# Ledger of designs, part 4: designed miniproteins, single chains

Each design is a single chain, and the fold is of that chain. pLDDT is the mean over its residues in the fold that is shown.

## One batch from the design tools (miniprotein)

Design m109
Fold by ESMFold2-Fast:
Structure m109 (fold): chain A 61 residues (1-61)
Amino acid sequence: MSPEEYRASLEALVEQMRAAGVPAEVILAFLDHEAALAREAGDEATAEVTEEVRRQVEARL
């Protein structure tokens, strides 16, 4: 999956979680875990995209 495709999928998942009433804290924890997995795999582009999406979610707080 390209970084752009991953961003779109991740944003869609976050919106689904948000629409379902999942707390922001849980969404942030999920994104932190995904970014950590990407970093462990050496996938800097995926980690960067995940951190950008995380910042958007955090800004709503």
Scores: mean pLDDT 80

Design m110
Fold by ESMFold2-Fast:
Structure m110 (fold): chain A 81 residues (1-81)
Amino acid sequence: SMEERQQAVKEQLIRAIEDLRPLSPEEVEALRGKDIDSLIKELQRLVDERVNELKAQGQHELAARVRKLFDEWLEDLKAKL
């Protein structure tokens, strides 16, 4: 289904973010024609949840670093789209 394809793309993006690696040209091409804005918003929500969890654990410096690295990763992705 379309939902299954969108979920697979979301899972691939989550893995790339967890690894803090830029997407390959092939992975970027696979995103074209998808509802990328909705996927980005969902990823931002998941990162916000992780950042809040780290803050609740007293890991404020790590929380700030994770947010910064995600923002940089997202800007790289947007530049390639």
Scores: mean pLDDT 72

Design m111
Fold by ESMFold2-Fast:
Order: sequence, then structure tokens, then C-alpha cells
Structure m111 (fold): chain A 104 residues (1-104)
Amino acid sequence: SIKLKIAELVNELRIKMEDAILEEMKKKGVSREEQRKIGDEIREKLTKFAEELEKNEDDFVKRAKKLIDKILEIAKELGIDEKSLEELEKLAKEIKKKIEELEK
């Protein structure tokens, strides 16, 4: 139950990050085909990172927090606007607080 709730919170951040990137791509005139490719590349990077974490980190909560940090890293690398990045960083901070409360 707690693990599922944490996974849902991390997924909420991922969805919001993907939405922010897609909006930025739309503003830059990137095609729908290229937008889909970028979305697939983001998902592949996160999946690979999650698999590497599962091999090297036994603590589920530490893995969840590292995934949150990776989501923010990807957002920064893909150059979302400063306001969207600040909103994602705020959401990430709130999610980390909720995870800490669920550990109690």
C-alpha cells in the first residue's frame, strides 16, 4: 500500500514533467511525430535508471527520491521554461515531504 502510494506520487511528477516538455516543444513548432519520439526517449531513460536503481539500492524510498531527482534532471536537460521548472521543483519538494510522512 505505501509503496503503491509512493509510486503514484513519483508518476504524478513524471506526467507533469512530460506535459511541460510537450508544451515547450509545441511552442517551438516541433512535429507531433518528433514529440512522440521525445516522449519515448524520456520513458526509456527513466525505465533504464529505475532498473539500475533496483540493482544497486535496496531501500525503496531512496530509489523513489532518486527517481524524483532524475525527473528534474531530464526536465533541465530538455530546457523547459524557468517557470515550469520552478513548478516541477516545488511539486518534487512536496512529494518528498509526503513520502517522508508515509514512512512514519
Scores: mean pLDDT 84

Design m112
Fold by ESMFold2-Fast:
Structure m112 (fold): chain A 76 residues (1-76)
Amino acid sequence: MTEEEQRRIEELLRLFDDPSATPEELAKALGISVEDAVRLKAELRFLTPEEKRQVIRELLKDPSKVDEIIEKVKAS
């Protein structure tokens, strides 16, 4: 993983933890639908910062797999 990828993960983590950030802003930042951003934000709410970073890393690797990533989080 590059330093640039790590910085992007930290930026997105801050966006997830920002209560003023809209689902539209999160969807645009991640390259996913607004509906998926709402679901993802809800599922990540109770995860640890390290677990959130892992989910964000997987999502940045392949945003088209957002449904698979959400299902993995729910199964844990």
Scores: mean pLDDT 76

Design m113
Fold by ESMFold2-Fast:
Structure m113 (fold): chain A 86 residues (1-86)
Amino acid sequence: SPVAEAAERMLRELRAEVDRLIREHRLSPADVALARASLERTEERVREILETEEDPEKALALVRVEVESTLGSFEMLIWVREKEAS
């Protein structure tokens, strides 16, 4: 499915960006575990969207919301940790 292929590409890009941020900011094992758990929940939500949403454009928009929300929350966590370390 073109929609499933686009969603998998978005998830792959999200995983790559999260891995990059973990490496660059040298996060604690606890924060890395939180990031991994968040990625697993996002992948489950994306699967649910693809199974329940009939409109391909709406499905991709909802997947984008889940991906952007996950990345934004993780970037905020990094910002908080860097402030605490200052």
Scores: mean pLDDT 88

Design m114
Fold by ESMFold2-Fast:
Structure m114 (fold): chain A 52 residues (1-52)
Amino acid sequence: SPSEIAKLQTLSLFLEASAQTSKFLGEDDAAQQLLEQAKRLKQQRDQLIKQS
């Protein structure tokens, strides 16, 4: 649904912003985990778009 696509997009952007903060703090492992989560959400978004 369009609302689910929007939620996944928003969450992925939030995780990318959080990863930038983690990098600034020197928390490289945390930053990598957040970027991997953002990538997963973008993949889920793409799947939903293809179902629409």
Scores: mean pLDDT 86

Design m115
Fold by ESMFold2-Fast:
Structure m115 (fold): chain A 95 residues (1-95)
Amino acid sequence: MDPRKVQELELMMAEVILKRSDRFSEEELEEARRLKAELEAQGITADPAVVEKLLEYLEKIENGEATKEEFEELAALFNSYGVPVTAPAEGARKL
């Protein structure tokens, strides 16, 4: 577990929230802006390629188009940042 990698993931998630502003409340957007500013002030940076990939995964999941392979890739990505997650056993649309 690397706490700095968790902070990098938090910054990337804040960027994702800000890029998908229509899906989040004003309060969540304000929290994301504050978190981004605080983490950037500490020298934490987000990889724009990873942020873009996360946006694509979330859009596919929301539309029910995400494959089991893409869920496994997303789980592996979170695990690489020290967040233990498992891919869902079944690809299911919950929206």
Scores: mean pLDDT 74

Design m116
Fold by ESMFold2-Fast:
Structure m116 (fold): chain A 74 residues (1-74)
Amino acid sequence: SQAQAVGFLRAMADYLVSQAPFLSEEELEKAIASLRAFADELIARERLSPAQVAEVRAIVDAAIAEARRIVAEA
């Protein structure tokens, strides 16, 4: 379901943030690329509404910003 797919994306985003203290800058950028690729695939396949697309993009953008902040402050 769309709700389960978005829930899984949230779990992936949360995991990225939790792992950020242990990542190099190179590993972080690879993890970010993977998260973005998954979000793009999810949007394409699940036929999300514009509101759901905005929600998915917000989840990804927030996680990326927080992960980058953590790595930069290390």
Scores: mean pLDDT 84

Design m117
Fold by ESMFold2-Fast:
Structure m117 (fold): chain A 68 residues (1-68)
Amino acid sequence: MEEADKLLAEIEKVNPEAAQRLRRLFDLAKKYGLEEKAVQYLRDVVEGKLTPEEAIRRIAEEIAKALE
């Protein structure tokens, strides 16, 4: 919880709209047991390894797979 909040705060400094979308997706990911994977995507965004838009797509894809 605390780690995800810190990562989302860092993303919000540069892209508030993407940070808000990522927070909603993170809450949904927790519901489907995808919290650890979602946190890793947030870390990758903060480290510059992934764009916020790509992280949004990847988390959404993981949630979609969980709904099958």
Scores: mean pLDDT 82

Design m118
Fold by ESMFold2-Fast:
Structure m118 (fold): chain A 99 residues (1-99)
Amino acid sequence: ELSEEEKEKLIKMLDNELDFLKTELSDEELEKFIALYEKQIAEDPNNWRAWYRLGLILYAQGKKEEAKEYFQKALELARKEGDEKGVLLTEYLLKKIDA
C-alpha cells in the first residue's frame, strides 16, 4: 500500500545510496560490507535485505551480472514476505540494470 509519493521518496533514497557507494567508499570498505552481508545470508538465507544490500555493493563495483542474481533472490524473498518496499526497490534495480 505504498503511495506514489512514498515510491518516489524510496527511489530517490536508493539512487542517493548507490551514488554514495560508488563515490564515497573505498574498495576495502566495500569488501568489508560484502563480508558482513555474506555472513548475514549464511546465518539467515531468507533475509531479503542482506541479499539486496550485497547486490547494491556489487552493482556499485560494476559487477552487474552478479548484482542481478542477488536482486532476483532479494525480490523472490521480499515477495514471499509481502514486503512492498523490498519488491519496489528490487524491481527498480533489475530494470535499471537492463537499461
Scores: mean pLDDT 85

Design m119
Fold by ESMFold2-Fast:
Structure m119 (fold): chain A 79 residues (1-79)
Amino acid sequence: SPEEHALRAAELAGSPEKAANMIRAAGDVLRRGGTEEQAIEEAKKAGGMSDEAGRHAVETARQALDAGGWGIVPGAPPP
């Protein structure tokens, strides 16, 4: 579920706000038709975190998009 993946991203990032920034960056790439690889790179850039955290951010964004919405973590700043 999007909620479950968001929690995993937050745990790996060590910060809900960093995870939210990574998820938003990944989702932006996916929405514009970018690849999973591009989404991971943008997520890493947004959060300054590892490939592992980036993969979970991408998975969260993908699940949220499939559900008709965004995978966001509480405390995410507006764009």
Scores: mean pLDDT 67

Design m120
Fold by ESMFold2-Fast:
Structure m120 (fold): chain A 90 residues (1-90)
Amino acid sequence: SGDSIVSQTIQQIDRIRQDTINQIDTAFNNGSSDSQIQQIYQNGSDQITNIQSQAMNDPSLSDDQKTQISQRGMDSISDMQQHVDSVISS
């Protein structure tokens, strides 16, 4: 049960990360403003943070399982931020 929840949650985080990166690339290629690109990143980051918060409050998950979800979320947000930094002109 817990392992299934972890697997499903990681898949959701991965989909949000991939979708957010794709939206950033599309927005950049379409000439969207830096503020619009940053908003796409914030929306993706907020979705991942909400998923992490739900996992932290799930009594079916062990501390180790919660750590796995938390770490995946943090890594995904970091990857999305690096992608924003790569496309935004400073």
Scores: mean pLDDT 89

Design m121
Fold by ESMFold2-Fast:
Structure m121 (fold): chain A 70 residues (1-70)
Amino acid sequence: SELEEMKEENKKGAIELVKELIKEGVPKEEIKERVEYRFELAIEKNKDNPELVEFIKKLKEEVLKLIEEL
């Protein structure tokens, strides 16, 4: 399914971004800001796909919670 591929791509992209920023030694607060901005862009880009937007919003909450626990 194209929708399932897009969900998996967004999940992998978010995880890879967080890992890269941690590896680069970016401060936690800057990681949060960059990740939030990236998710807002993803939501806007996919605004015509409500199911994908709902998934991205949920993924954003989960990823930001993980960053907060760093």
Scores: mean pLDDT 85

Design m122
Fold by ESMFold2-Fast:
Structure m122 (fold): chain A 79 residues (1-79)
Amino acid sequence: SLREEIERLLEEKKEEIRERGVTEDGLPESLSAGEIEALRSIRDEEYRKKMLEAFLAGDKEAADKLGRELGEELERELA
C-alpha cells in the first residue's frame, strides 16, 4: 500500500516536474539546490533513484537514512 502510494505520488509529481521543468541532467527544478546537489553527488543509480523518490515524497526520514547508507558506502570505497 505504501509503495503504491509512493508510485502514485511520483506519477503526480511527474506532471508538476514537467510543468516546472528539469535541470540539464533531468533532475526536477522543484527540488531545492541542496537536494539537487545531493542527487548529483550520488554515483549509484539505485541510490540516486531512492533519494529522488524520498525527496519527491517529502520523506525526510527515508532521505536521512539513505544519506547515512551512502556515507557508509563512500567510506568503504575510500578505504
Scores: mean pLDDT 67

Design m123
Fold by ESMFold2-Fast:
Structure m123 (fold): chain A 80 residues (1-80)
Amino acid sequence: MEERIREADELVEKARKYLEEAVTAAQNGDLDTARELREKAGEYFTRAVQLYLDAGEWDRARAAAEELKPLADKVNELLS
């Protein structure tokens, strides 16, 4: 239980870092790099959500989504 939550938290942190890097890449005009980094962030986030759900931690899954939403929205805005 505790280990699944810790692993999910680590994956959320990785997703956050990839989204931050995607914002930087998009701002620098590296749109293909930004898209790739956004895709990697999505993959890590999906794995984190699955681990939270396996642990019965719906509130943690929702909180992680709310935490990453502003960065994801920023990347999507820059790629529009």
Scores: mean pLDDT 86

Design m124
Fold by ESMFold2-Fast:
Structure m124 (fold): chain A 86 residues (1-86)
Amino acid sequence: MIDEAIELLKKAIEAVKNGDREKAIEYVSEATVLLVNAAREAGRDELARKIVEYGRKAIEAIQNGDYDKAIEYLKEMIKLAEEFKK
């Protein structure tokens, strides 16, 4: 699940770079669901809340055409996902 979510976030960054807003939002939404479920199963409710917030901000930035901010939020989500490996 976690490695799948990281792969989806990387695909979201690529979709953002290619201007494919629909695909970018789809990948962010899928990755957010996977990471939130993993965080909750691990009892890490605070991490789940942060993932939801960054996912929401990433989608909002994509919708507003703020691709640099979208990529920053997606990178933060990847960093949070890597936290599960600790």
Scores: mean pLDDT 84

Design m125
Fold by ESMFold2-Fast:
Structure m125 (fold): chain A 87 residues (1-87)
Amino acid sequence: SLDELLDRIEELAKKIKNPAVQNYLLERIQKLKEMAKDKTIPDEVLEEARRHIERAEQLLKDPSTPELEVIRHLYEAIELLEKALNE
């Protein structure tokens, strides 16, 4: 569900070590949650966002992964969901 994806994105954002990036992501996610209230997103968009979230979760399991790679997938998921909610 959309709510489950948003919660997963938020938990991933909380694991970002750079405090400026973490705060930026958490603010953006909060706005996204507000936009998502009482709205639906097509399953195709949810599945694409889910793939980015699953990749970010996988990358976080490897401590040698640059944090930027995790951030990139979080940005892609957030942008997909924001675009769908503005359509």
Scores: mean pLDDT 85

Design m126
Fold by ESMFold2-Fast:
Structure m126 (fold): chain A 92 residues (1-92)
Amino acid sequence: MLEEAAQKALEEELALVEASPEAKELLRRAAELHAQAVAAKAQGRLDEALALYEEALELVVRYTELVFGPEAAERAREEAERLLARLRAEAA
């Protein structure tokens, strides 16, 4: 629901993923970028926040493909694009 809840969900998924070290690293990097995006947004740097969210969401899509397969990754990408469109509208 909020950035805090999204961060928590990423941390929980990281803990659940024992399948591969690569998948865990993707989630760790995504969580780090998400935290930076939240900080940038709080400082009013919407363009920087948007770029960081884009990077974090791309890593989440890659993680989803590795763990849950391409169908789940397609859905994750659609959700990411919707979220980015919303953020872009807020920045305009």
Scores: mean pLDDT 76

Design m127
Fold by ESMFold2-Fast:
Structure m127 (fold): chain A 98 residues (1-98)
Amino acid sequence: MLTKEQLFEAAVSMALMGLSVGELAALRAGDTELAEILREAAERLAEAAERGDIDGAIETLRETRERIAERADRSPELTSETIRLLTLNRENLESLKP
C-alpha cells in the first residue's frame, strides 16, 4: 500500500508528465505562449513537490488552468484537453488532503 507521501509523489509525477507532453504538443502546434505557460507550471510544481507543499501544488495547477482559460484561444482543441488534464491532476492532489 502506498503512503500519503508516496501518493503525493506519484500524483506530482503524473502531473509533471502531463505538463511536459502538453508543452511538446503546444510547440508542435506553434502555440509558444501555451508552451511557456506549461513550462512555468512544471517548474512551480517541481518546487512545490520538493517542499512537500501539497497546497502549493494544487494552487499551481489551478492558477495555470485559469491563465490558459483567459488567453486568446489559438489552439481550441489543445487548450480544452490541457484544461481537462490540469483539472484531473488538481483533483487527484486534492483527494490526498484530509
Scores: mean pLDDT 82

Design m128
Fold by ESMFold2-Fast:
Structure m128 (fold): chain A 79 residues (1-79)
Amino acid sequence: ALEETARKVEPVVEEKLKEYEKEEGIELSEEELEEAKRRVAEILLTLATELIKEGESVRKIAEKLGLSPATVSYAVKLA
């Protein structure tokens, strides 16, 4: 299911969000970070699924979304 797949992607999203905080100089509370990573994971999974339907390769989608090809492949397989 989408929610379960989002949970699998959350660790990758969390790492990227922490990197983004450092780059942009913004500070998120722990609760805000948890909410943001959940929402971003769901959005990324939805976008990955739509791009696959459009005929884009897993590798190209991963590059566009800043995810590993394995993460995109896993998301699409569960969606």
Scores: mean pLDDT 68

Design m129
Fold by ESMFold2-Fast:
Structure m129 (fold): chain A 85 residues (1-85)
Amino acid sequence: EAVDISEVDALYAANREAIDAFLAEVEAQLEKIRAEAEREGLSVREVARRVAELFGLPYTEEDTPREIEERFAALLLERIRELAA
């Protein structure tokens, strides 16, 4: 499963203000995790786990950071669809 960029572009064109506000909030939350990672010396895996916990994504120790990133991208697209509805 890959995020459909064409769908994201279409949703963004129709709902720019709401999507921009949502993405700004997501960016602020991710920046907070980055600051915590630098402060605490967190591994890429631990950062992925914190992102998963913060956004309510499933996580197991067998999951790769890429798999978490893919789940996160899918969640963002779903939230954008909800904002557009």
Scores: mean pLDDT 76

Design m130
Fold by ESMFold2-Fast:
Structure m130 (fold): chain A 86 residues (1-86)
Amino acid sequence: MEAEREKALAEAHAKAGELLELLKEKFPEVESEEELKEKDPKLYELIVEADKLLEQANAASPEEQPAYAAAFAKKVEEAIKLIKES
């Protein structure tokens, strides 16, 4: 079951990488999360929530980690959708 937990976290990290590439493509002038908050506060809020979930996944018990990793991936997907729609 350790391998399944690691897989969930790896997939979450891969999604985060996709989001970062998309952010650079859509907001090349934005260098920090603080600048993103001024440009798109809803997108910034989703990213902050995703970061919090990732921290919780890393700190959670082995049994809880997959749930937090899945929640993180869902928030990242919401952020990606928002960027693509703007």
Scores: mean pLDDT 75

Design m131
Fold by ESMFold2-Fast:
Structure m131 (fold): chain A 85 residues (1-85)
Amino acid sequence: MLSPGELATLRRLDTDRDGRVSLAEATALLHGLGIDVSRAEVAARYDRDGDGVLTPREAMAMLADVLEEQGDLERAARLRERFQL
């Protein structure tokens, strides 16, 4: 489940239009959701530019995909709607 700290991070990304999410931060968010992935796997799947940083949109898409895979379709749908994924 998303913690208050994870939600605060997502809100910061939403308000910072040029914000960036590090691969370490993205991997930590997935671990918080109970997803055991490596930083390299997150990079390969979502870091399309190969710069070691995710855009806010890429980070939100990652969370929405993970929530769908975990069966949390409602939160996934809300993230996709909120961030126009």
Scores: mean pLDDT 67

Design m132
Fold by ESMFold2-Fast:
Structure m132 (fold): chain A 108 residues (1-108)
Amino acid sequence: DREKLLKEAEEVLEKAKEALEAGLPLLAAMGLFKLGEIFEKLGRKDDAYKLYYQAKLHFEKLNDKYSAELAEKKIEELKGVKTPKPEFVSLEEWLEEAEKLIEELKKE
């Protein structure tokens, strides 16, 4: 159900923003990973790739090797995607980008 997945994405985004405001960057990065899974289910492989890649970079910065490896496995599953590797940017910037991606999906 597309509408259910979009609602789940909005809820995950809200929780990730709240986690970041609370000083919990690991939970915010986990939110990006979860958004990647939702976008993959929505058939948005390019956007899922970007979300997983940013989650991986932030997990590595936070020294969470286990979560970084899980994100890498998701990225490898999407290796046919012809999307350039996104630059490392702040969690704040990627949550804003994720919000824009969700709003674009809602307009379709």
Scores: mean pLDDT 83

Design m133
Fold by ESMFold2-Fast:
Structure m133 (fold): chain A 76 residues (1-76)
Amino acid sequence: SMAEIEALIAEVLADFRARLEALAAAGVSPADLRAAADHYEALFRKWAEENGWPQELIERALAEMRAIADEILARV
Protein backbone atom coordinates (compact mmCIF):
# COMPACT_ATOMS: atom_id res chain seq x y z
CA SER A 1 0.00 0.00 0.00
CA MET A 2 1.04 3.65 -0.39
CA ALA A 3 0.94 4.10 3.40
CA GLU A 4 3.37 1.17 3.81
CA ILE A 5 5.72 2.66 1.17
CA GLU A 6 5.65 6.12 2.82
CA ALA A 7 6.33 4.56 6.26
CA LEU A 8 9.25 2.58 4.79
CA ILE A 9 10.69 5.73 3.12
CA ALA A 10 10.50 7.56 6.49
CA GLU A 11 12.29 4.62 8.20
CA VAL A 12 15.00 4.44 5.49
CA LEU A 13 15.65 8.20 5.76
CA ALA A 14 15.80 8.05 9.59
CA ASP A 15 18.23 5.08 9.48
CA PHE A 16 20.36 6.81 6.81
CA ARG A 17 20.59 9.99 8.93
CA ALA A 18 21.45 7.98 12.07
CA ARG A 19 24.24 6.09 10.26
CA LEU A 20 25.83 9.28 8.85
CA GLU A 21 25.48 11.15 12.19
CA ALA A 22 27.26 8.23 13.93
CA LEU A 23 30.10 8.32 11.38
CA ALA A 24 30.42 12.11 11.77
CA ALA A 25 30.49 11.76 15.59
CA ALA A 26 33.23 9.10 15.24
CA GLY A 27 35.39 11.65 13.36
CA VAL A 28 35.25 10.00 9.93
CA SER A 29 36.71 12.31 7.22
CA PRO A 30 34.33 14.27 4.92
CA ALA A 31 35.60 12.19 1.95
CA ASP A 32 34.88 8.88 3.73
CA LEU A 33 31.48 10.24 4.90
CA ARG A 34 30.57 11.07 1.26
CA ALA A 35 31.74 7.59 0.18
CA ALA A 36 29.58 5.96 2.90
CA ALA A 37 26.56 8.08 1.85
CA ASP A 38 27.08 7.11 -1.82
CA HIS A 39 27.36 3.43 -0.83
CA TYR A 40 24.10 3.49 1.21
CA GLU A 41 22.32 5.35 -1.63
CA ALA A 42 23.49 2.68 -4.14
CA LEU A 43 22.27 -0.13 -1.84
CA PHE A 44 18.87 1.57 -1.48
CA ARG A 45 18.51 2.09 -5.26
CA LYS A 46 19.34 -1.58 -5.94
CA TRP A 47 16.89 -2.80 -3.28
CA ALA A 48 14.08 -0.47 -4.45
CA GLU A 49 14.56 -1.44 -8.12
CA GLU A 50 14.57 -5.18 -7.22
CA ASN A 51 11.29 -4.61 -5.30
CA GLY A 52 9.62 -2.91 -8.30
CA TRP A 53 9.37 0.63 -6.89
CA PRO A 54 8.30 3.34 -9.40
CA GLN A 55 11.30 5.36 -10.63
CA GLU A 56 9.72 8.63 -9.38
CA LEU A 57 9.56 7.30 -5.79
CA ILE A 58 13.14 5.98 -5.99
CA GLU A 59 14.44 9.34 -7.25
CA ARG A 60 12.44 11.25 -4.59
CA ALA A 61 13.86 9.09 -1.77
CA LEU A 62 17.40 9.40 -3.20
CA ALA A 63 17.03 13.21 -3.44
CA GLU A 64 16.00 13.27 0.25
CA MET A 65 18.99 11.04 1.15
CA ARG A 66 21.36 13.36 -0.78
CA ALA A 67 19.90 16.38 1.07
CA ILE A 68 20.52 14.64 4.44
CA ALA A 69 24.12 13.80 3.42
CA ASP A 70 24.77 17.39 2.24
CA GLU A 71 23.33 18.79 5.52
CA ILE A 72 25.61 16.56 7.64
CA LEU A 73 28.70 17.15 5.44
CA ALA A 74 28.20 20.94 5.71
CA ARG A 75 28.59 20.57 9.53
CA VAL A 76 31.89 18.57 9.51
Scores: mean pLDDT 89

Design m134
Fold by ESMFold2-Fast:
Structure m134 (fold): chain A 120 residues (1-120)
Amino acid sequence: MKPMSLEEQLALFRELAEMRAVSPERAEKWLKEKGLTEEQLREIARRVLEAGLAPNPGLELWALILIGAPEEEIKEAMRRANIGDLIALRHLLPPELQEFAKELILEKIDESLRKSREKL
């Protein structure tokens, strides 16, 4: 195994999350190029969560989805995530949580539009 530190694992996980938000296809190609298995990615996600090193709610949400966290924990992370993160990760959610993601996206869009009007 490559001697990868926790900091290097976090940096790699963050870079993959950013690529996946732009292009899932590019992210999968990059994972293959780095020689990472789905099991190794899940282990990195678990370590990031256990260490409290998720730098933003979107990355925390993705890590929770990867490890199959309890529904309530995923829902709490979804409430903290931004619209872009929810859109990018919706297809990875269980069907029950995909509808919840849709409702949250609509609610967050409405809040964003209202805040934009209040600043005028």
Scores: mean pLDDT 74

Design m135
Fold by ESMFold2-Fast:
Structure m135 (fold): chain A 74 residues (1-74)
Amino acid sequence: SLEELRRLAAEIQELYEKHPDDLDAVEKGLREVLLKHGFSKEEVDEIIAEARAAAPDDVGRFAQLALQKVKEKL
């Protein structure tokens, strides 16, 4: 739903704001957020792996790509 997507986007943004230079912290938080919102472990691992491969050292880009992948699965 649009409401669920907005909530996910806000939670992902909050993770980035709290950990702007810590990709591992944002990745851990993202796993927890996505699992809480009903994504399977397989879907979460896929989203994180794809985002990290595209942005291994850019926390902001990692967060943006992860959100894009989440939108594609909703």
Scores: mean pLDDT 84

Design m136
Fold by ESMFold2-Fast:
Structure m136 (fold): chain A 82 residues (1-82)
Amino acid sequence: EEKSLALIKKLEEEGLEIARRVAEETGDAEKGAEEGAKPLEELVKLAEERKATPETIEGLRKLREEVYKRALELAEAVVREK
């Protein structure tokens, strides 16, 4: 579990960098946020498919939503500055 959480944190950090870069290149904040949150969304789907515990699924969903929100804020700031 702790090892999995460390991996999730790494995916979160990578997702934010992807969101920033995509927003910078495309000028589309929503596209940046969607691309940045995609890895965690895939992980949520996998957890549901594997019938993980409700707590695990809920935790992953909250992490995905948090990453999306942070990615969107970052992407919107990048787009607004151009």
Scores: mean pLDDT 78

Design m137
Fold by ESMFold2-Fast:
Structure m137 (fold): chain A 79 residues (1-79)
Amino acid sequence: NLEAAKIHLLSAIEAVKRGDYEKAIEHIKNAIKLVEESTELTPEQKKRAIEHLNKAIEAVKKGDYDEAIKHLREALEAL
């Protein structure tokens, strides 16, 4: 469900902004699963979104929260 994936990405952005990094990573992982399971996305859209979502997780873990938000927004644009 694309709508559910988008909701998780928006929630991840809000969680990063609040400093709730554990919850942000949970939302990103849920979005990855929903993107992978989607029948509405092309293989190229899935690859692009998942690449940005993985980079967002790495950025959160490194404390680079602005880069994390940038990658989350780029993943939303790929959907």
Scores: mean pLDDT 89

Design m138
Fold by ESMFold2-Fast:
Structure m138 (fold): chain A 82 residues (1-82)
Amino acid sequence: MTDLEKILKALVKALEKALEEKPPQTELGEKIANFLLNELKELGVSDKLAQGAADTVKDILKNKTVDEIKDLLNKAKTLLEL
């Protein structure tokens, strides 16, 4: 499995876990980033790459609505099935 596939798989799981908890929109990006970091560590991704991916996703998602984040999850799932 490539690092990109690991990041995509971890992102899908992080998005699903965070959305299932139904947090306030203001906390959603932080929860996704924290779940992503944990999932990447479980997949054996280096601390530097895992932290960089989590920080990048947090920055991308900080201004996204819950609906936009749900759309991102659906797109990421579709890419993972390819």
Scores: mean pLDDT 80

Design m139
Fold by ESMFold2-Fast:
Formats: C-alpha cells, structure tokens, sequence
Structure m139 (fold): chain A 78 residues (1-78)
C-alpha cells in the first residue's frame, strides 16, 4: 500500500478497517522479505529450478493476499 493510499483509507474508513488493511500489508511485507532471503540462498546454491518454484509460490501468496484485500474492501463498501 502506498503512503497516499494509506492516507485516503484513514480519511474514509473506520480505525478497525484501516487496521485490518494494514495487517494484510504487513503480511505482504513479510512474504516479500522471506522470498528475498530464500531466493538469495537458492541463488548461492545454483538451484534454478527451486528458484522458479519459489517465484510461483510467492506469486500465489501475493494473489491470495490481494484477494483477501479485495474481499475486505467489498465487505466495507457492501
């Protein structure tokens, strides 16, 4: 989530809904950090096939986080 999006959400949503969206952004940040660490480890070992599997798994995780975010926003907007 960008700083500008965060400011807009805080202006229009309840504090509880903002917290839920911030928690999803936190999960995304953790997923990115874990992806980067594991990718570097696999690159050092020359495991190109495992890197591709990791990239596909990371993409699935990001898609699941985005779906959860969209579902939460739809529940808020009704």
Amino acid sequence: MTAAERERLRATLSPEDVLRLEMLEGVRAVAEAVYNVVKEKLEKKGKEEEIKELEEEYKRVLENIEKAREELLEEIEE
Scores: mean pLDDT 78

Design m140
Fold by ESMFold2-Fast:
Structure m140 (fold): chain A 84 residues (1-84)
Amino acid sequence: VSKEQVRRAIEELVREYSVTAEELAAAALLLPDELQDIVLEATGELFGVSVETLRRGGIKMRRLAPSMVRAVAEKLRELLKKYS
């Protein structure tokens, strides 16, 4: 998976589904390790937030809203396939 594909998927999630940085970070933590780093980095670039801050926010969001985080992760996986 390319960084460009991840960037396009994240931009569509934000634009079309109103997904927040913390929700994206939480969803990234449900992905395989190789995808986590790319998604967190792309999210950090888009929102102007450090990967470390996003990871902390994502952990909290996963505890507060696990069903919503799973839904965002599923949408992210679908969009990554779309831009493959």
Scores: mean pLDDT 83

Design m141
Fold by ESMFold2-Fast:
Structure m141 (fold): chain A 76 residues (1-76)
Amino acid sequence: SVISETMKPSEEQLEMIKKAINPESDPATKSLAELSKKYPTLAASTQTGLAIRGIGGEELTPEMIEEAAEEAEKRG
């Protein structure tokens, strides 16, 4: 869903954003956070799709997440 305009996110949301943009965080987590920011519903679907493929564990890569996002955009 589209998020309404807010000037200052909550402290919990700030922590999530910090993890998303922190390069020292896991690259897969960063990519998934970017996906969630752009497509919240798609991010949940992407997680499900990756789990079905048996990749929903620590083997997740940002490239796999990006590929799933591209597929959804191509269809949508």
Scores: mean pLDDT 53

Design m142
Fold by ESMFold2-Fast:
Structure m142 (fold): chain A 118 residues (1-118)
Amino acid sequence: NRLQENSLIGFDAAIQRGEKYLKEGNYAKALLLFADVARGSVLGILTGVLSKELAEEIYKQSFEGIKKAIENIKDEKLKQKATELLEKAKRAYENKDYETAAKYLDELIDLVLSYLES
């Protein structure tokens, strides 16, 4: 499946960029990239582009990246809201409510984008 192969290449590149931003101390941009990868993995399950096993591995890697980024954010309001949205996304994912998980990851992405524009 060419769509799956292209998605895997894209996810790997985005994870590598996120890790680079973590090393550079750019935690908000790292959070944005990891959240986008997590959302992409959930959408991959919903659309059938990714196998559940591959999507789960991508989600786990991106989730750890999100967590590391949030832990290092100095803005307490951003950190608190990002943590809340991540926990809601995680709960939805664990309940196999992938549409709700994607929704909370979208809200997390929007939150970070708004922060970067302020």
Scores: mean pLDDT 84

